# Ledger of designs, part 63: designed miniproteins, single chains, continued (5)

Each design is a single chain, and the fold is of that chain. pLDDT is the mean over its residues in the fold that is shown.

## One batch from the design tools (miniprotein)

Design m18310
Fold by ESMFold2-Fast:
Structure m18310 (fold): chain A 66 residues (1-66)
Amino acid sequence: SLIEEARKALEEGDYEKAEELADEAAKVGDPQQKAEALRLRSEALAERGDLDKAVELSQQARKVAG
């Protein structure tokens, strides 16, 4: 799945690939899958130094997860 591929990219330090895959994953799936995708994208952005965007997506993920 896109979420699993994004997670693997993040673990391997490929933050650009992780963000791309997580962004794609966020476009499909149920609220739980969208929340996970937003979380992964937030982590990738934080590692790339985009802290403001990372915080924003992390907060959105928390709200979507319920």
Scores: mean pLDDT 80

Design m18311
Fold by ESMFold2-Fast:
Structure m18311 (fold): chain A 78 residues (1-78)
Amino acid sequence: SKIREQVKAQTLRLAAEEGVEAARRRLEEAIRELEKEGAPEEVIEAVREGGEEGLRLAEELGPEGAKKKVEELVKKAK
């Protein structure tokens, strides 16, 4: 899913820049806003899955590793 991949990359970037806890809060806020706007369940699930993958990867790689992974993902998106 394009949404899942985009949210994973964005969450990983936020975790690298602001920390895992800040990225988690932003993910929760994004999900609440989507629910408030009546987004389809498939979209909400894609955002949740992508965000969770991004958070997990950030925890495994640490801040420096997460930064390098974001650069790799950005290059692939060109």
Scores: mean pLDDT 80

Design m18312
Fold by ESMFold2-Fast:
Structure m18312 (fold): chain A 68 residues (1-68)
Amino acid sequence: MVKEEAERLAARAEALLRGLESIPADYLSPGAREAAELFRQGIEAYEKGDYERAIELFRRAFELARAA
């Protein structure tokens, strides 16, 4: 169950991260840059099988992206 939730969040995070990576860094707000870094950390945690950590990192990243 937790793994399936992490998979769903990872797919969304990868899509959003690709969108952020298409924008020059100088055009990103500090919050958007932090969100991108958290997405990268979450994806790495997911790939290592740390699903609980991945979910928490993705949640923080989505909150920052929403606030921007």
Scores: mean pLDDT 80

Design m18313
Fold by ESMFold2-Fast:
Structure m18313 (fold): chain A 100 residues (1-100)
Amino acid sequence: MSKEEKLKAVKEVAEGIRAAGDRMYELAQKGASQHELDVLAVAAEMLALSTLIEHEIYNEEIFKKVIEGINRVRQAAMAGDREAVDKAVEELEKELKNIV
């Protein structure tokens, strides 16, 4: 697999997590519970796992970083911190690009 194909897969994972973060933020602003945001985080993790497997870049280290990144996005969304949501997604994308 080329480095360009790996970077495209990382971008697809990051874009999916950004979309999930945007949804978590919007729902938190509307009074969604921590439990509801936890369910959305698990859904985002499973979609990211699917993308990693489909693009043949899955390993335990990459998936651990994805889980940690999604947890940061969820915490920022719960805090109502839009800038922290965006930063968490950008930091995760940068981290994943460094390990693929």
Scores: mean pLDDT 85

Design m18314
Fold by ESMFold2-Fast:
Structure m18314 (fold): chain A 74 residues (1-74)
Amino acid sequence: DAISTILNEFNKKREEFKKHAEEVKEKLDQEMLSAIQQGDFKAAEQKLKERLKVYGETDKEMAELEEQINKVLK
């Protein structure tokens, strides 16, 4: 079943993106907290922006996968 195969691929990609986002977020959260403790709020802001970009990239990749699924279902 081609649709079942595509849905399974989508679920695997989704889990991979979540894992990647969690790993990067944890690293950036630690660096951000360290910067705050040192009083370097500019560095903390930069790390927060990097964290938001990782989420944005994940959302974009998810949207591309949804578009491919919609094309197959059409």
Scores: mean pLDDT 73

Design m18315
Fold by ESMFold2-Fast:
Structure m18315 (fold): chain A 72 residues (1-72)
Amino acid sequence: MDDADFQRINDLSRRFAELTREVGPERAAEILAREYEKRGEPELAELARRMGRVVAQGQRVRAEQHGRAPAP
């Protein structure tokens, strides 16, 4: 892998984490995806959206568990 590509992915991950604390994972993913699409980097835009989906799914599962009785 090119060091530049690896650095971009690492930067994306850090920025996503920071934005998620302020606006939540889905909105953070949308903000980053739009920026990378404007830069002509659709692969990084898709990676941002994928990260948002994974984190949002985790939060959704936690919310459902809190509102339901534990099941085996």
Scores: mean pLDDT 73

Design m18316
Fold by ESMFold2-Fast:
Structure m18316 (fold): chain A 72 residues (1-72)
Amino acid sequence: ADELTKRIEELLKEAEERIKANDLEGATKLLNEASQLIEEYRKKHPSDTATINELKKRLQELGLELARASRE
C-alpha cells in the first residue's frame, strides 16, 4: 500500500473523531490537509481512479458531517 494513501486515511479517521468530539476547527484543518494529499496522490497515480474516487467520496461525506455539526 502507498504511504500517502495511509496518511490520507489516518487524516480522514482523525477528522471523523474530531467531528464527533465537536472540535470543528480541528476537523476542518484535517480535512483540508487530506484534500491536499488526495490531489497529490492523483498527480502521482492518475490512473488509480478507484482509489482516488474512494478517498474523495470519504472526504465529501466527512465534509457534509462537519457542515451538519456546525449547524447544531
Scores: mean pLDDT 84

Design m18317
Fold by ESMFold2-Fast:
Structure m18317 (fold): chain A 72 residues (1-72)
Amino acid sequence: ALELLFQGEAYLAKAEEALKAGDYETAIKYADKSIEFANKAVELSTSEVIKKRAEEVKKRAEEVKRQALELK
Protein backbone atom coordinates (compact mmCIF):
# COMPACT_ATOMS: atom_id res chain seq x y z
CA ALA A 1 0.00 0.00 0.00
CA LEU A 2 2.63 2.56 1.02
CA GLU A 3 4.82 1.62 -1.97
CA LEU A 4 1.84 2.29 -4.27
CA LEU A 5 1.45 5.73 -2.68
CA PHE A 6 5.16 6.48 -3.28
CA GLN A 7 4.81 5.41 -6.93
CA GLY A 8 1.79 7.72 -7.29
CA GLU A 9 3.77 10.63 -5.84
CA ALA A 10 6.77 9.88 -8.11
CA TYR A 11 4.59 9.87 -11.23
CA LEU A 12 2.86 13.07 -10.07
CA ALA A 13 6.28 14.79 -9.85
CA LYS A 14 7.14 13.59 -13.38
CA ALA A 15 3.75 14.77 -14.68
CA GLU A 16 4.30 18.24 -13.15
CA GLU A 17 7.78 18.43 -14.72
CA ALA A 18 6.41 17.47 -18.16
CA LEU A 19 3.62 20.06 -17.82
CA LYS A 20 6.17 22.80 -17.01
CA ALA A 21 8.27 21.72 -20.02
CA GLY A 22 5.24 21.99 -22.35
CA ASP A 23 5.27 18.23 -23.00
CA TYR A 24 1.52 17.85 -22.54
CA GLU A 25 1.29 14.28 -23.89
CA THR A 26 3.95 13.04 -21.44
CA ALA A 27 2.28 15.03 -18.63
CA ILE A 28 -1.03 13.23 -19.37
CA LYS A 29 0.67 9.79 -19.43
CA TYR A 30 2.42 10.33 -16.08
CA ALA A 31 -0.72 11.89 -14.54
CA ASP A 32 -2.72 8.78 -15.58
CA LYS A 33 -0.10 6.53 -13.96
CA SER A 34 -0.16 8.68 -10.80
CA ILE A 35 -3.98 8.37 -10.64
CA GLU A 36 -3.76 4.58 -11.17
CA PHE A 37 -1.27 4.08 -8.32
CA ALA A 38 -3.16 6.47 -6.01
CA ASN A 39 -6.41 4.57 -6.66
CA LYS A 40 -4.68 1.26 -5.85
CA ALA A 41 -3.26 2.77 -2.63
CA VAL A 42 -6.79 3.79 -1.55
CA GLU A 43 -8.26 0.36 -2.48
CA LEU A 44 -5.59 -1.72 -0.71
CA SER A 45 -5.08 0.42 2.42
CA THR A 46 -7.11 0.46 5.65
CA SER A 47 -5.08 3.46 6.93
CA GLU A 48 -6.95 6.79 6.87
CA VAL A 49 -3.58 8.61 6.65
CA ILE A 50 -2.56 6.69 3.51
CA LYS A 51 -6.06 7.10 2.01
CA LYS A 52 -6.06 10.89 2.56
CA ARG A 53 -2.55 11.23 1.13
CA ALA A 54 -3.47 9.06 -1.88
CA GLU A 55 -6.64 11.15 -2.48
CA GLU A 56 -4.48 14.31 -2.46
CA VAL A 57 -2.09 12.74 -5.01
CA LYS A 58 -5.07 11.73 -7.18
CA LYS A 59 -6.59 15.24 -7.01
CA ARG A 60 -3.28 16.89 -7.98
CA ALA A 61 -2.66 14.40 -10.81
CA GLU A 62 -6.19 14.99 -12.18
CA GLU A 63 -5.46 18.76 -12.07
CA VAL A 64 -2.21 18.27 -14.06
CA LYS A 65 -4.06 16.10 -16.61
CA ARG A 66 -6.85 18.68 -16.98
CA GLN A 67 -4.35 21.52 -17.53
CA ALA A 68 -2.36 19.46 -20.07
CA LEU A 69 -5.54 18.57 -22.01
CA GLU A 70 -6.62 22.25 -22.11
CA LEU A 71 -3.19 23.44 -23.35
CA LYS A 72 -2.72 20.61 -25.89
Scores: mean pLDDT 83

Design m18318
Fold by ESMFold2-Fast:
Structure m18318 (fold): chain A 64 residues (1-64)
Amino acid sequence: GREEALAAVREAAPELARELGVSPETVVRRAEQLLDAIEAGDEVTLAVARHDDPRLYELVLAAL
């Protein structure tokens, strides 16, 4: 569920942040936006997330 997905992202955030060259806070924020988009059926935000952060997108969907 959402909480499990966020827990998985928070655990991986320092590693993903280093790989992507962003802050861990940015990784968590993107995951939260992605989860909100999934709940709302926001196809535009989902498409952007899939293109820009495919690894984060995969992690969130796998942990749902």
Scores: mean pLDDT 82

Design m18319
Fold by ESMFold2-Fast:
Structure m18319 (fold): chain A 55 residues (1-55)
Amino acid sequence: MVELSPEVVAALAPYLETHDLTTPEQRLAAAEALYAEGRLTPEQYEEWVAWVRDW
């Protein structure tokens, strides 16, 4: 399993609390939303995509 950096975990935490991230599509949608909001860097977005892929 790919481990997320602390910055990505902090950004992900509100989505884990309020969203059902059961499917890869839901996990990718959360990453896209955070990236569009400027809350993730391109590097952090790539890390999240790798995390979803390895899951």
Scores: mean pLDDT 69

Design m18320
Fold by ESMFold2-Fast:
Structure m18320 (fold): chain A 63 residues (1-63)
Amino acid sequence: MLSNEASQVLADAARRVAAGADPEEVRKEMIERLQSLGYPKEEAERLAETAVRLGELIAADKA
């Protein structure tokens, strides 16, 4: 189960990508933040990829 802090990191990452931020930079920052919260590297990478993909989908549906 995700903590409130981890959930906010995912939401912020998706929002930033949806707003036109560089997906690679957002992914890197998210992985670092999640690892600082105690998440294993593999889990942090998976969560970061999910958030980036969500942001890209939102950006595509901007109309």
Scores: mean pLDDT 80

Design m18321
Fold by ESMFold2-Fast:
Structure m18321 (fold): chain A 80 residues (1-80)
Amino acid sequence: MEEKVKKLLEELEKLSKELLEAGKKKDEEKFKKLVEEADKLLQSLSSEELLSLSEEQQKALKEAVGKLQEAVKEALEALK
């Protein structure tokens, strides 16, 4: 579980950085693909899996998801 959560946090951070870069470069095609990847990753998290996490792991995951959502918004604004 801990290793799975660590990999998930690393993947979320990587996607956030790639989304910001795609927005900065005005790469709509890459942005679309990254959003689809982010949606798939978030959908892979079931409520049961989230409930099995420690409070610290849940907090870290919520923070990483928040940063990902912020990156999507920032990249989308940059694409306008």
Scores: mean pLDDT 77

Design m18322
Fold by ESMFold2-Fast:
Structure m18322 (fold): chain A 116 residues (1-116)
Amino acid sequence: MSLDLEDALRILIEFIEKNKGKEEEKFKELLENARAKALTNSPMTPEEAAVLLLREWIRTEVANEGEEAARKRFEELLDKLEASPEVREALLKFFDYLIKEIPELEAEEAALRAAA
């Protein structure tokens, strides 16, 4: 899917609002499902495509600008999209999770592609 970041964030904001109180668990499930579908070239839901687009944007922005600048830009985008305080907090926690986990996730995915 050819989503832009703002469209991806709108989809993820709606996803969080539907999963109130389980945001961290549901984001991890969504990411795992999206990764599995990407590895098998399977059709993705809009939410699955959106989470992978967010992951790639974070990877690229952190590489180009550093973690602090990338986080500030992400916060400014959430403000522009009028995310509620609860949605903002959940997305920022997921941003922090992705920054930490992206290298390990990419290494695992590369190994799985090489084994297939």
Scores: mean pLDDT 82

Design m18323
Fold by ESMFold2-Fast:
Structure m18323 (fold): chain A 63 residues (1-63)
Amino acid sequence: SMAAAVALIQREAGLSPEQAAVVAEIVRENPDWSLEELARRVAERTGMSVRVARGAVALLRDA
C-alpha cells in the first residue's frame, strides 16, 4: 500500500518522507504515464532533479 511504497523509496533512494510520499502518490494516480512523464511531474512538485526522480519512480514500478 501507500505506506509500504513510501518506506521502500525512503530506504532504497534516500528520500525524505515528504519526497517519497509524492513519488508514491504520482505513480499510483498515473498508472498509464511513461517513466519520463512520472519523473518530470515528481521533479516539478518536489524540486529534486529529474535524474533522481526517475530513479525513485523506476524503483517503485519495479518493486
Scores: mean pLDDT 80

Design m18324
Fold by ESMFold2-Fast:
Structure m18324 (fold): chain A 80 residues (1-80)
Amino acid sequence: MEEARKLLEEGKRYFEEGKYEEAKKLFEEALRIAQELGDRELEAEAQDNLGKVYEAMGKLDEANRLFTAAYVLRQELGVE
């Protein structure tokens, strides 16, 4: 959990710097860890951040898939 959160923060830093390939790798790793842990909110956050990277890289189909996955996952989590 803490490792995945750290990867998300590092990925966001690289994204702000325009280092999209580095941000992508960090977000992919965070997503994998979130899925292994069953942390659905962390998984959705990682998918959203990956979608932003793909959008910045002009990969709109991949971006839309990731944004949709994050949206659906948050809908399944409900409201609290």
Scores: mean pLDDT 83

Design m18325
Fold by ESMFold2-Fast:
Structure m18325 (fold): chain A 72 residues (1-72)
Amino acid sequence: EEGLKKAIEEAKKFIEEVKKRLQDLLSRPELTPEEIRELGRAVDALYSAGLITGEEAQKLLKPAVEKLIKES
C-alpha cells in the first residue's frame, strides 16, 4: 500500500541520521556513559523494528563501547 513505501523511505532517512549522530559522538575526545546509553537505545530501536541485523547493530556500537572502555 502507498503508506508502506513512505514508511520505508522515512526509515532509511532515520538510519542515515543515526549514522551521522554516531560519527559526531565518535569524533568527540571524551564520551560519557550517558551518550553511549543514548546511542545504544537508538541502535536497539532500529534492531527491534527489523531495520538492521544484530551483526549490524554490534558493528555500530562496538567503536563507541571500545572508546568508553579505553577511556575508563
Scores: mean pLDDT 71

Design m18326
Fold by ESMFold2-Fast:
Structure m18326 (fold): chain A 98 residues (1-98)
Amino acid sequence: SQAVLDRTKAAYEEAKRAAEEAKRAAEELGQMGSPEVRKLAEGVIEAVEERLKEAEEAYKRAQEDPSAARESYNTVLGSRAAIEAALRELREMLEELK
């Protein structure tokens, strides 16, 4: 369904935007100078990058096979939710270090 593909694209673009914001938050945490904080931020970003890769692969699959669009959409939504949760945790860490 074209409508499902369009929704999948929109969700993927939201996941990509959230991932970029998470990377910026992690960079700010890294500048705090604590080795422990830097290591935690690096681990969170590695997880975010894996989730974004899953979302990208799911979106590509939906473009190549319309019958997979619904499953791909659900995968992208799950990846987006995980990335958004990671972004919230990074922002909470930044607030606690003020």
Scores: mean pLDDT 85

Design m18327
Fold by ESMFold2-Fast:
Structure m18327 (fold): chain A 73 residues (1-73)
Amino acid sequence: EEIDERIKKLEERIKYNPEDGPAWLALGYAYLLKGEYEKAVEAFERAVQIFKDKNPKMAKVAEKLLEIAKEKL
């Protein structure tokens, strides 16, 4: 329930700021904790895409989390 509330707030944040890489990364992590691995993968892929050209260090973090989520599928 608390995780679902965090997901809802992150989805609202992304609705108004779709290029918010940190929000996509946090959303992926929340889905990963909830065991919704397909949704976690989608969120982390979006975070990688956003960070790739703007923040290479955060892109690497998102890529590692994406790899972890894919291994759970």
Scores: mean pLDDT 85

Design m18328
Fold by ESMFold2-Fast:
Structure m18328 (fold): chain A 71 residues (1-71)
Amino acid sequence: MEEQKKKIIEEAKKTTEEALKKGESGADAVRKAVETARRLAEEYGLSEEEKEKVIEEAQREAMKIVAQHEL
């Protein structure tokens, strides 16, 4: 469970960083990170409650990365 959530968050962060490196907007980077987290949560068969929480965490972590790039 914890391992699966960590994998989802790591992939979402990776997606955010790749989008920003390609010159995409912060909003687009966060959107792609959320889409990645949702897809992986569905693939791992997480409960609705756990899926909601991991997507929320992925969005938060993506926003932190965007904030650092907008310094």
Scores: mean pLDDT 82

Design m18329
Fold by ESMFold2-Fast:
Structure m18329 (fold): chain A 106 residues (1-106)
Amino acid sequence: MEEEILKAVEKAIEKAKEYAENRVTDEFEIFLVGGRRGEAVTVFAYAHLDPETGEVVASAVVEAEGRRELIRKAVELFEKEGFETELEEAPGVYRAVGSIRVPAPA
């Protein structure tokens, strides 16, 4: 499953790039939902308009329970692609976000 999760992360990265190129302001695509309690994983891409900056933000997201090493690998993939990376940590739950910011549509 780790290889399948990392492939889903790569798909989310490519979708975030597509969202950024097309100046998408409100879209969401899920690439993977799986695991059981304590091992749940969700991989998705989304785009939104940032009301504070007026920019389009396109993001690839990995949320995982109990998979800290997998989240670190996802962050490394985001960094390799030049994404802005954020890591959010709660007890037993990790969320890694890689984002691209582009000017709003004309």
Scores: mean pLDDT 80

Design m18330
Fold by ESMFold2-Fast:
Structure m18330 (fold): chain A 55 residues (1-55)
Amino acid sequence: SEEAAAEQKAVAKEIADKLNAIGDGIDAGIEAAKALRAAGASEEEVRAAIREGAA
């Protein structure tokens, strides 16, 4: 039905929007970790910063 098709499209868009937001967060996290490592931060400090950024 038209209603079922519209509902599926809305759900698909919501999932796509959430996946895009997760992707953006992952990319930002990777760049932050890369910058910290380049600055000579320890792996423990990098992990702590990623955890804080994810909160």
Scores: mean pLDDT 71

Design m18331
Fold by ESMFold2-Fast:
Structure m18331 (fold): chain A 58 residues (1-58)
Amino acid sequence: MKKVQELIKEFIKKLDEAVKDGADPIRGTGIAMRVLSYMSEGDYEKAIELAEKGIAEV
């Protein structure tokens, strides 16, 4: 759980910075919503993997 919270903070930070640099905010928002959905379902492993991939792509 703690790793998921830190990855989400990092993802949001990188997403905000990328949007300011001209990246597509819709893609990042979609990934963030999926990460939150997995967390709500208790699937922390999928949430972590998706957040890590989102950070790498943003």
Scores: mean pLDDT 67

Design m18332
Fold by ESMFold2-Fast:
Structure m18332 (fold): chain A 80 residues (1-80)
Amino acid sequence: MTDVEKGRALGEKAGEKIKELADKGVEDPSKLDEYVSEMKKVLGDLGAQAEKMTPEGKKAAVGIAGEAAKEAAQKIKKLK
C-alpha cells in the first residue's frame, strides 16, 4: 500500500466521521458545540498523522477531509 493510498483511506475515514457529526449537529442543534468540538478533534488527529506521511499522502488525506469539512461547515451555517 502506497502513502497516497494510506492518505486517501485516512482522509475518507476522517471525512465520513465529520459528515456523521455534522448530520447529528443538524438533527440536534442544542448539542452542536459538542459535535463541532469532536470534528475539530478528528481534524487535529488527521493533521498529526498526515505530517508523518509523504507530501502526496498528506495532500490526499487533507484534500479529502478538507472537502468534507467544507460541506459540514456549509450545513452548519444553514442552521444559522
Scores: mean pLDDT 80

Design m18333
Fold by ESMFold2-Fast:
Parts: C-alpha cells; sequence; structure tokens
Structure m18333 (fold): chain A 61 residues (1-61)
C-alpha cells in the first residue's frame, strides 16, 4: 500500500478510491493523521464514492 501525500487531496482521494478497505484493515499501514481522519470518517459515515472527494476537502480545509 503506497502512502499518499497528506497535503494533496487528489492523492488522498485516489488512494482511498483504489485501495481495498480490507487491506487497510488487515495491514494497518502507518497513515498521516489527516489521511487516517478521512478514512475513519469514510467508514463511519458510509460515504458514497462521489462524496468521498468532498470529505477529503472538508478534512483538509
Amino acid sequence: VEIPNENDPEQIYEFLKSTDPSLLFEKKPELPPKVQKILDKYFEEAVPLPKLKDVVEEVLS
């Protein structure tokens, strides 16, 4: 799993979109705090993919 730049919303979005959630759960890679916060919100709120970019921008702003 390749870790995205925490200050690049596009890299974070593509990482979360392309990465299997089960791999993130099993391997628990060390993620930047902002990326981890986005991931937690994505799973807890069951955010649909079209809204994922909005969540990334919300957390980074």
Scores: mean pLDDT 67

Design m18335
Fold by ESMFold2-Fast:
Structure m18335 (fold): chain A 82 residues (1-82)
Amino acid sequence: SAMERAMQAAREEEQRFKMLEYVKKGEIVIVSKQDMEEALNLLESEKDAAGAVQKFMDTRAREVEDYAKQLEEEARRIAELS
């Protein structure tokens, strides 16, 4: 219904505002639109904003670790081919 859409839009707006507060506090660094969308989705799925922030930080830490591992494996592969 139109009311359900309006309520959802209001909730999304509130979650965007909360995310911006965490960014301003320096607790989250947003560098891309994808990061913003992921952070907002976590805010929607979690019971509270603190839990969403923690999940976002954990996801970012994992992505950084996975990227580092990929770079190490690629460097090793290049060395083996040389």
Scores: mean pLDDT 63

Design m18336
Fold by ESMFold2-Fast:
Structure m18336 (fold): chain A 63 residues (1-63)
Amino acid sequence: GIEDAQKALEYARQGNVEEAAEYLKKAASKIPGVNPEDAKNAALQGVTAGLAAAHELIEAARK
């Protein structure tokens, strides 16, 4: 949920891509219509991509 997406965003900002990817996958799996593999792949491709994916997940979860 939202907490997992927020943790992913925090880890991505710190450059901890591995932890960010795990929390992004957990957050995405609880949000209908979001592909958890796309979110995890974005995090693994780079810190900037992971940060953007986490931000989108947080916005989707808050709506």
Scores: mean pLDDT 67

Design m18337
Fold by ESMFold2-Fast:
Structure m18337 (fold): chain A 58 residues (1-58)
Amino acid sequence: MAAARQALFEEHEARARAAMPGELSDEQIRRLAEALVANEELFGTRITSIPAVTAPPP
C-alpha cells in the first residue's frame, strides 16, 4: 500500500538529513531516500540507514 511506502520514504529522508547536515541539499536527500525505498521494494529488506557498501567519498 502507498501509505507504507510513504512512511519508509519519510523515515529515510529524515534520517539522511539528520546524518548529513550541510553535506547534501534537500533535493539530493530526497533522491537518496527514494533510492533506498526502491531498493527495499526490490529485495524485501528493511533499510533503516545508509548502507556501508556504498563507495566512500574521497
Scores: mean pLDDT 63

Design m18338
Fold by ESMFold2-Fast:
Structure m18338 (fold): chain A 84 residues (1-84)
Amino acid sequence: MMSPSDFYKELSEELKKHLANIVGEEKSEEYFKEAQELVDEMLSMRGNARTLAYGFMYRLMQAKNEEDIKKALEEMKRELERLK
C-alpha cells in the first residue's frame, strides 16, 4: 500500500493532469501552484489537516470547467482561514 506521502504525490500528479485538461498547461501551472500552496499550509498543521487537504484535492479533481476550479480554490482558502 502507498504511504500517505506517496498517496499525496500520486494525487498531485493526477490533479495537475486534470487541471491541464480543463484550462491548458500554462493556466494549470498557475492554478496548481495556488492549490499546492494551500495544501502545503494544511499539511504543515498538527492533527487531521491532511484529511482536509486530500478532500480539497479530490474536490479539484471533480472540477469540470475553469469556474469549478476557481470555486474549489476559494473554498480551500475559506477553510484555511477558518482553521487559523
Scores: mean pLDDT 74

Design m18339
Fold by ESMFold2-Fast:
Structure m18339 (fold): chain A 105 residues (1-105)
Amino acid sequence: MEELEKKVKELEEQIKKDPDNAFTYLELAREYYKLGEYDKAIEYAQKAIEVDPSNAEAYLLLGEIYLKRGEYDKAIEAFQKALEVDPSNERAKKLLEEAIKKKQQ
């Protein structure tokens, strides 16, 4: 709640000091996701990928946000990219199966 809003402000200040830190963008995306601000969460997850395209966690989060919004095709694509970067990611495998099942319903 209030702690999430404070964390968002702290992360925004960190981005101003170090704009090439993919971890800070990923953490900011996670905080916006927790706040239900999915458009901002997507924006910052995409920025994390732009800074570090090998960040499987950023693709995983992007897929989770799309899944939450019912955008199943985009979720499937994001989870597939996460698995391309990290084929051993069990969470990405399970969420990919979930997204495929939901698309078929």
Scores: mean pLDDT 86

Design m18340
Fold by ESMFold2-Fast:
Structure m18340 (fold): chain A 57 residues (1-57)
Amino acid sequence: SDAEKSLAAAEKALAEGNGAAAATGAWEVIRLHEQGKASEEQYKRALELLEKGKAAA
């Protein structure tokens, strides 16, 4: 799904030290959840990635 691809991209960006890209990917998943296109589990993962991305940026 688009949400899973965005989560994978955000996790990879965070692992590479790109906090800004990780935060951007996390926000895309939050937007997809608002449209009913991401699960609550994916939404929770996105919130964690957003927090870590902001801390790393």
Scores: mean pLDDT 83

Design m18341
Fold by ESMFold2-Fast:
Structure m18341 (fold): chain A 83 residues (1-83)
Amino acid sequence: MEELEKLAKDLVEKAKKKEGTSGPPSLKTFIEVLEEELRKKYPDASDQEITAMTVGRIIRLVGEGLLKEIRNEKGEVLVEVSP
């Protein structure tokens, strides 16, 4: 639980820096950052394994209430850390 909360916070901050925004980053950029971190941690993993881990992490972060999804006027999904 605490490790997932820290992971959500760290990933959102990295996504914000990548976009150059002070507001919530896009889910797309969040996925890209998470996938990059998973590839570094599991360099021998296949693309399919990285995708499965990425999806599993996002489902868990949202399901545990650690990550909130919001939408902008363009229908783009943004993400924010739950306090």
Scores: mean pLDDT 79

Design m18342
Fold by ESMFold2-Fast:
Structure m18342 (fold): chain A 64 residues (1-64)
Amino acid sequence: GAKEEEIYNTAVRALLSLGVSEEEAEKIGRLIAEGRYEEAKKLMVELGVPEVVADALIHELKKI
């Protein structure tokens, strides 16, 4: 739905700005849009995103 699309697009833009590749940013954005926060956080941390940054991003995206 529109909310899931907004979460996805916002997540992808934020992750690209953090230096995550387009392919991985799209994967993480999809996980967050689907409410799969634990999987999204794990993948972000594995890709070198600091855990506090991953937590902050998920927290902000939950407000959409």
Scores: mean pLDDT 87

Design m18343
Fold by ESMFold2-Fast:
Structure m18343 (fold): chain A 94 residues (1-94)
Amino acid sequence: KAVTLTVAGGIYLSAGDVDEAIELYEEALKIDPNNSGALTGLGRAYKAQGDYEKAKEYYEKATSLGNKSAARLLGELYKEQGDEEKAKKYYELA
């Protein structure tokens, strides 16, 4: 059930429907707070809205749960912000 909501969130995010994607990912996390796919999706959605602090928070949470995609995305975010040392650290976790 949480997996289905996470997949739906990804579809809405890909369509540019960022607010709907956030709602679906939040519902997935109400069912499974450790759903690393939903946490990664929220990070992507908040980055799309320009909320880089929330994006980092959700990517860090997903990375701590072993999500390699989140680790890569977090590394990319730090590189975009000029933090090459943190970017390298998270790329090594991916």
Scores: mean pLDDT 85

Design m18344
Fold by ESMFold2-Fast:
Structure m18344 (fold): chain A 70 residues (1-70)
Amino acid sequence: SKADELLAQGEKALKEGNYEEAVKYFTEAARVGEGPLRARALSLRGQAYFKLGKDEEAERDFVEAERALG
């Protein structure tokens, strides 16, 4: 799916240390993904935000991801 492709691109960017690019891909993945795919995109975006020192944004993403998983 498009969400899976965006997740893969985001994870590659995250692994390469391109955190701002990773945030962009995970934002699009969360927008088009549903259920567990959306939750994973939010968790990974939170990790990228944390690496960027954006602790408030990271916390919001982690909370939203956990809420989506129940």
Scores: mean pLDDT 88

Design m18345
Fold by ESMFold2-Fast:
Structure m18345 (fold): chain A 70 residues (1-70)
Amino acid sequence: SKEELKKLLEEALEALRAGDVERARELLEQAIEMSTDPEVKKALEAALEALERGDVVAAQAGVREAIELL
C-alpha cells in the first residue's frame, strides 16, 4: 500500500541520516519492489544509484521526491 511504502521511505531517510548505508540500501530496494508508480520507481532508483556512489545528500533528495509523488 502507499502507507506501507511511505513508512519504508521514512525509515530509509532515518537510516541515511544515521549513516546506516546498508539499512538504507535494503529499505530502498524493498520500496522499489513495492512501488507500482513508474515516477516513484525512477526517483527511488536514482536515490539508490546516488547512495551507491556515496552521495547521501542526493540519495535523501531522491527519497523525499518519491514521498512527494505518493
Scores: mean pLDDT 85

Design m18346
Fold by ESMFold2-Fast:
Structure m18346 (fold): chain A 66 residues (1-66)
Amino acid sequence: MRLRVTTTLDVTSRIGLVLRLMGIPGVEVEILSDNELLVTTTLDDAEFAALVAELKSIPGVTVEVL
């Protein structure tokens, strides 16, 4: 499953988010632009839903399921 993550975060906060995501087993991150990340997961439906909910809880982060 894939997510497009759009951020209004500053550079430091964005780097922190990328490092946090890369720390999750079954999650890969590709930087598409200064404000967009492509997140590829091998997570099950429940783990994926939990990840989406966590990301949506972060101020300045928008998540689109691809």
Scores: mean pLDDT 81

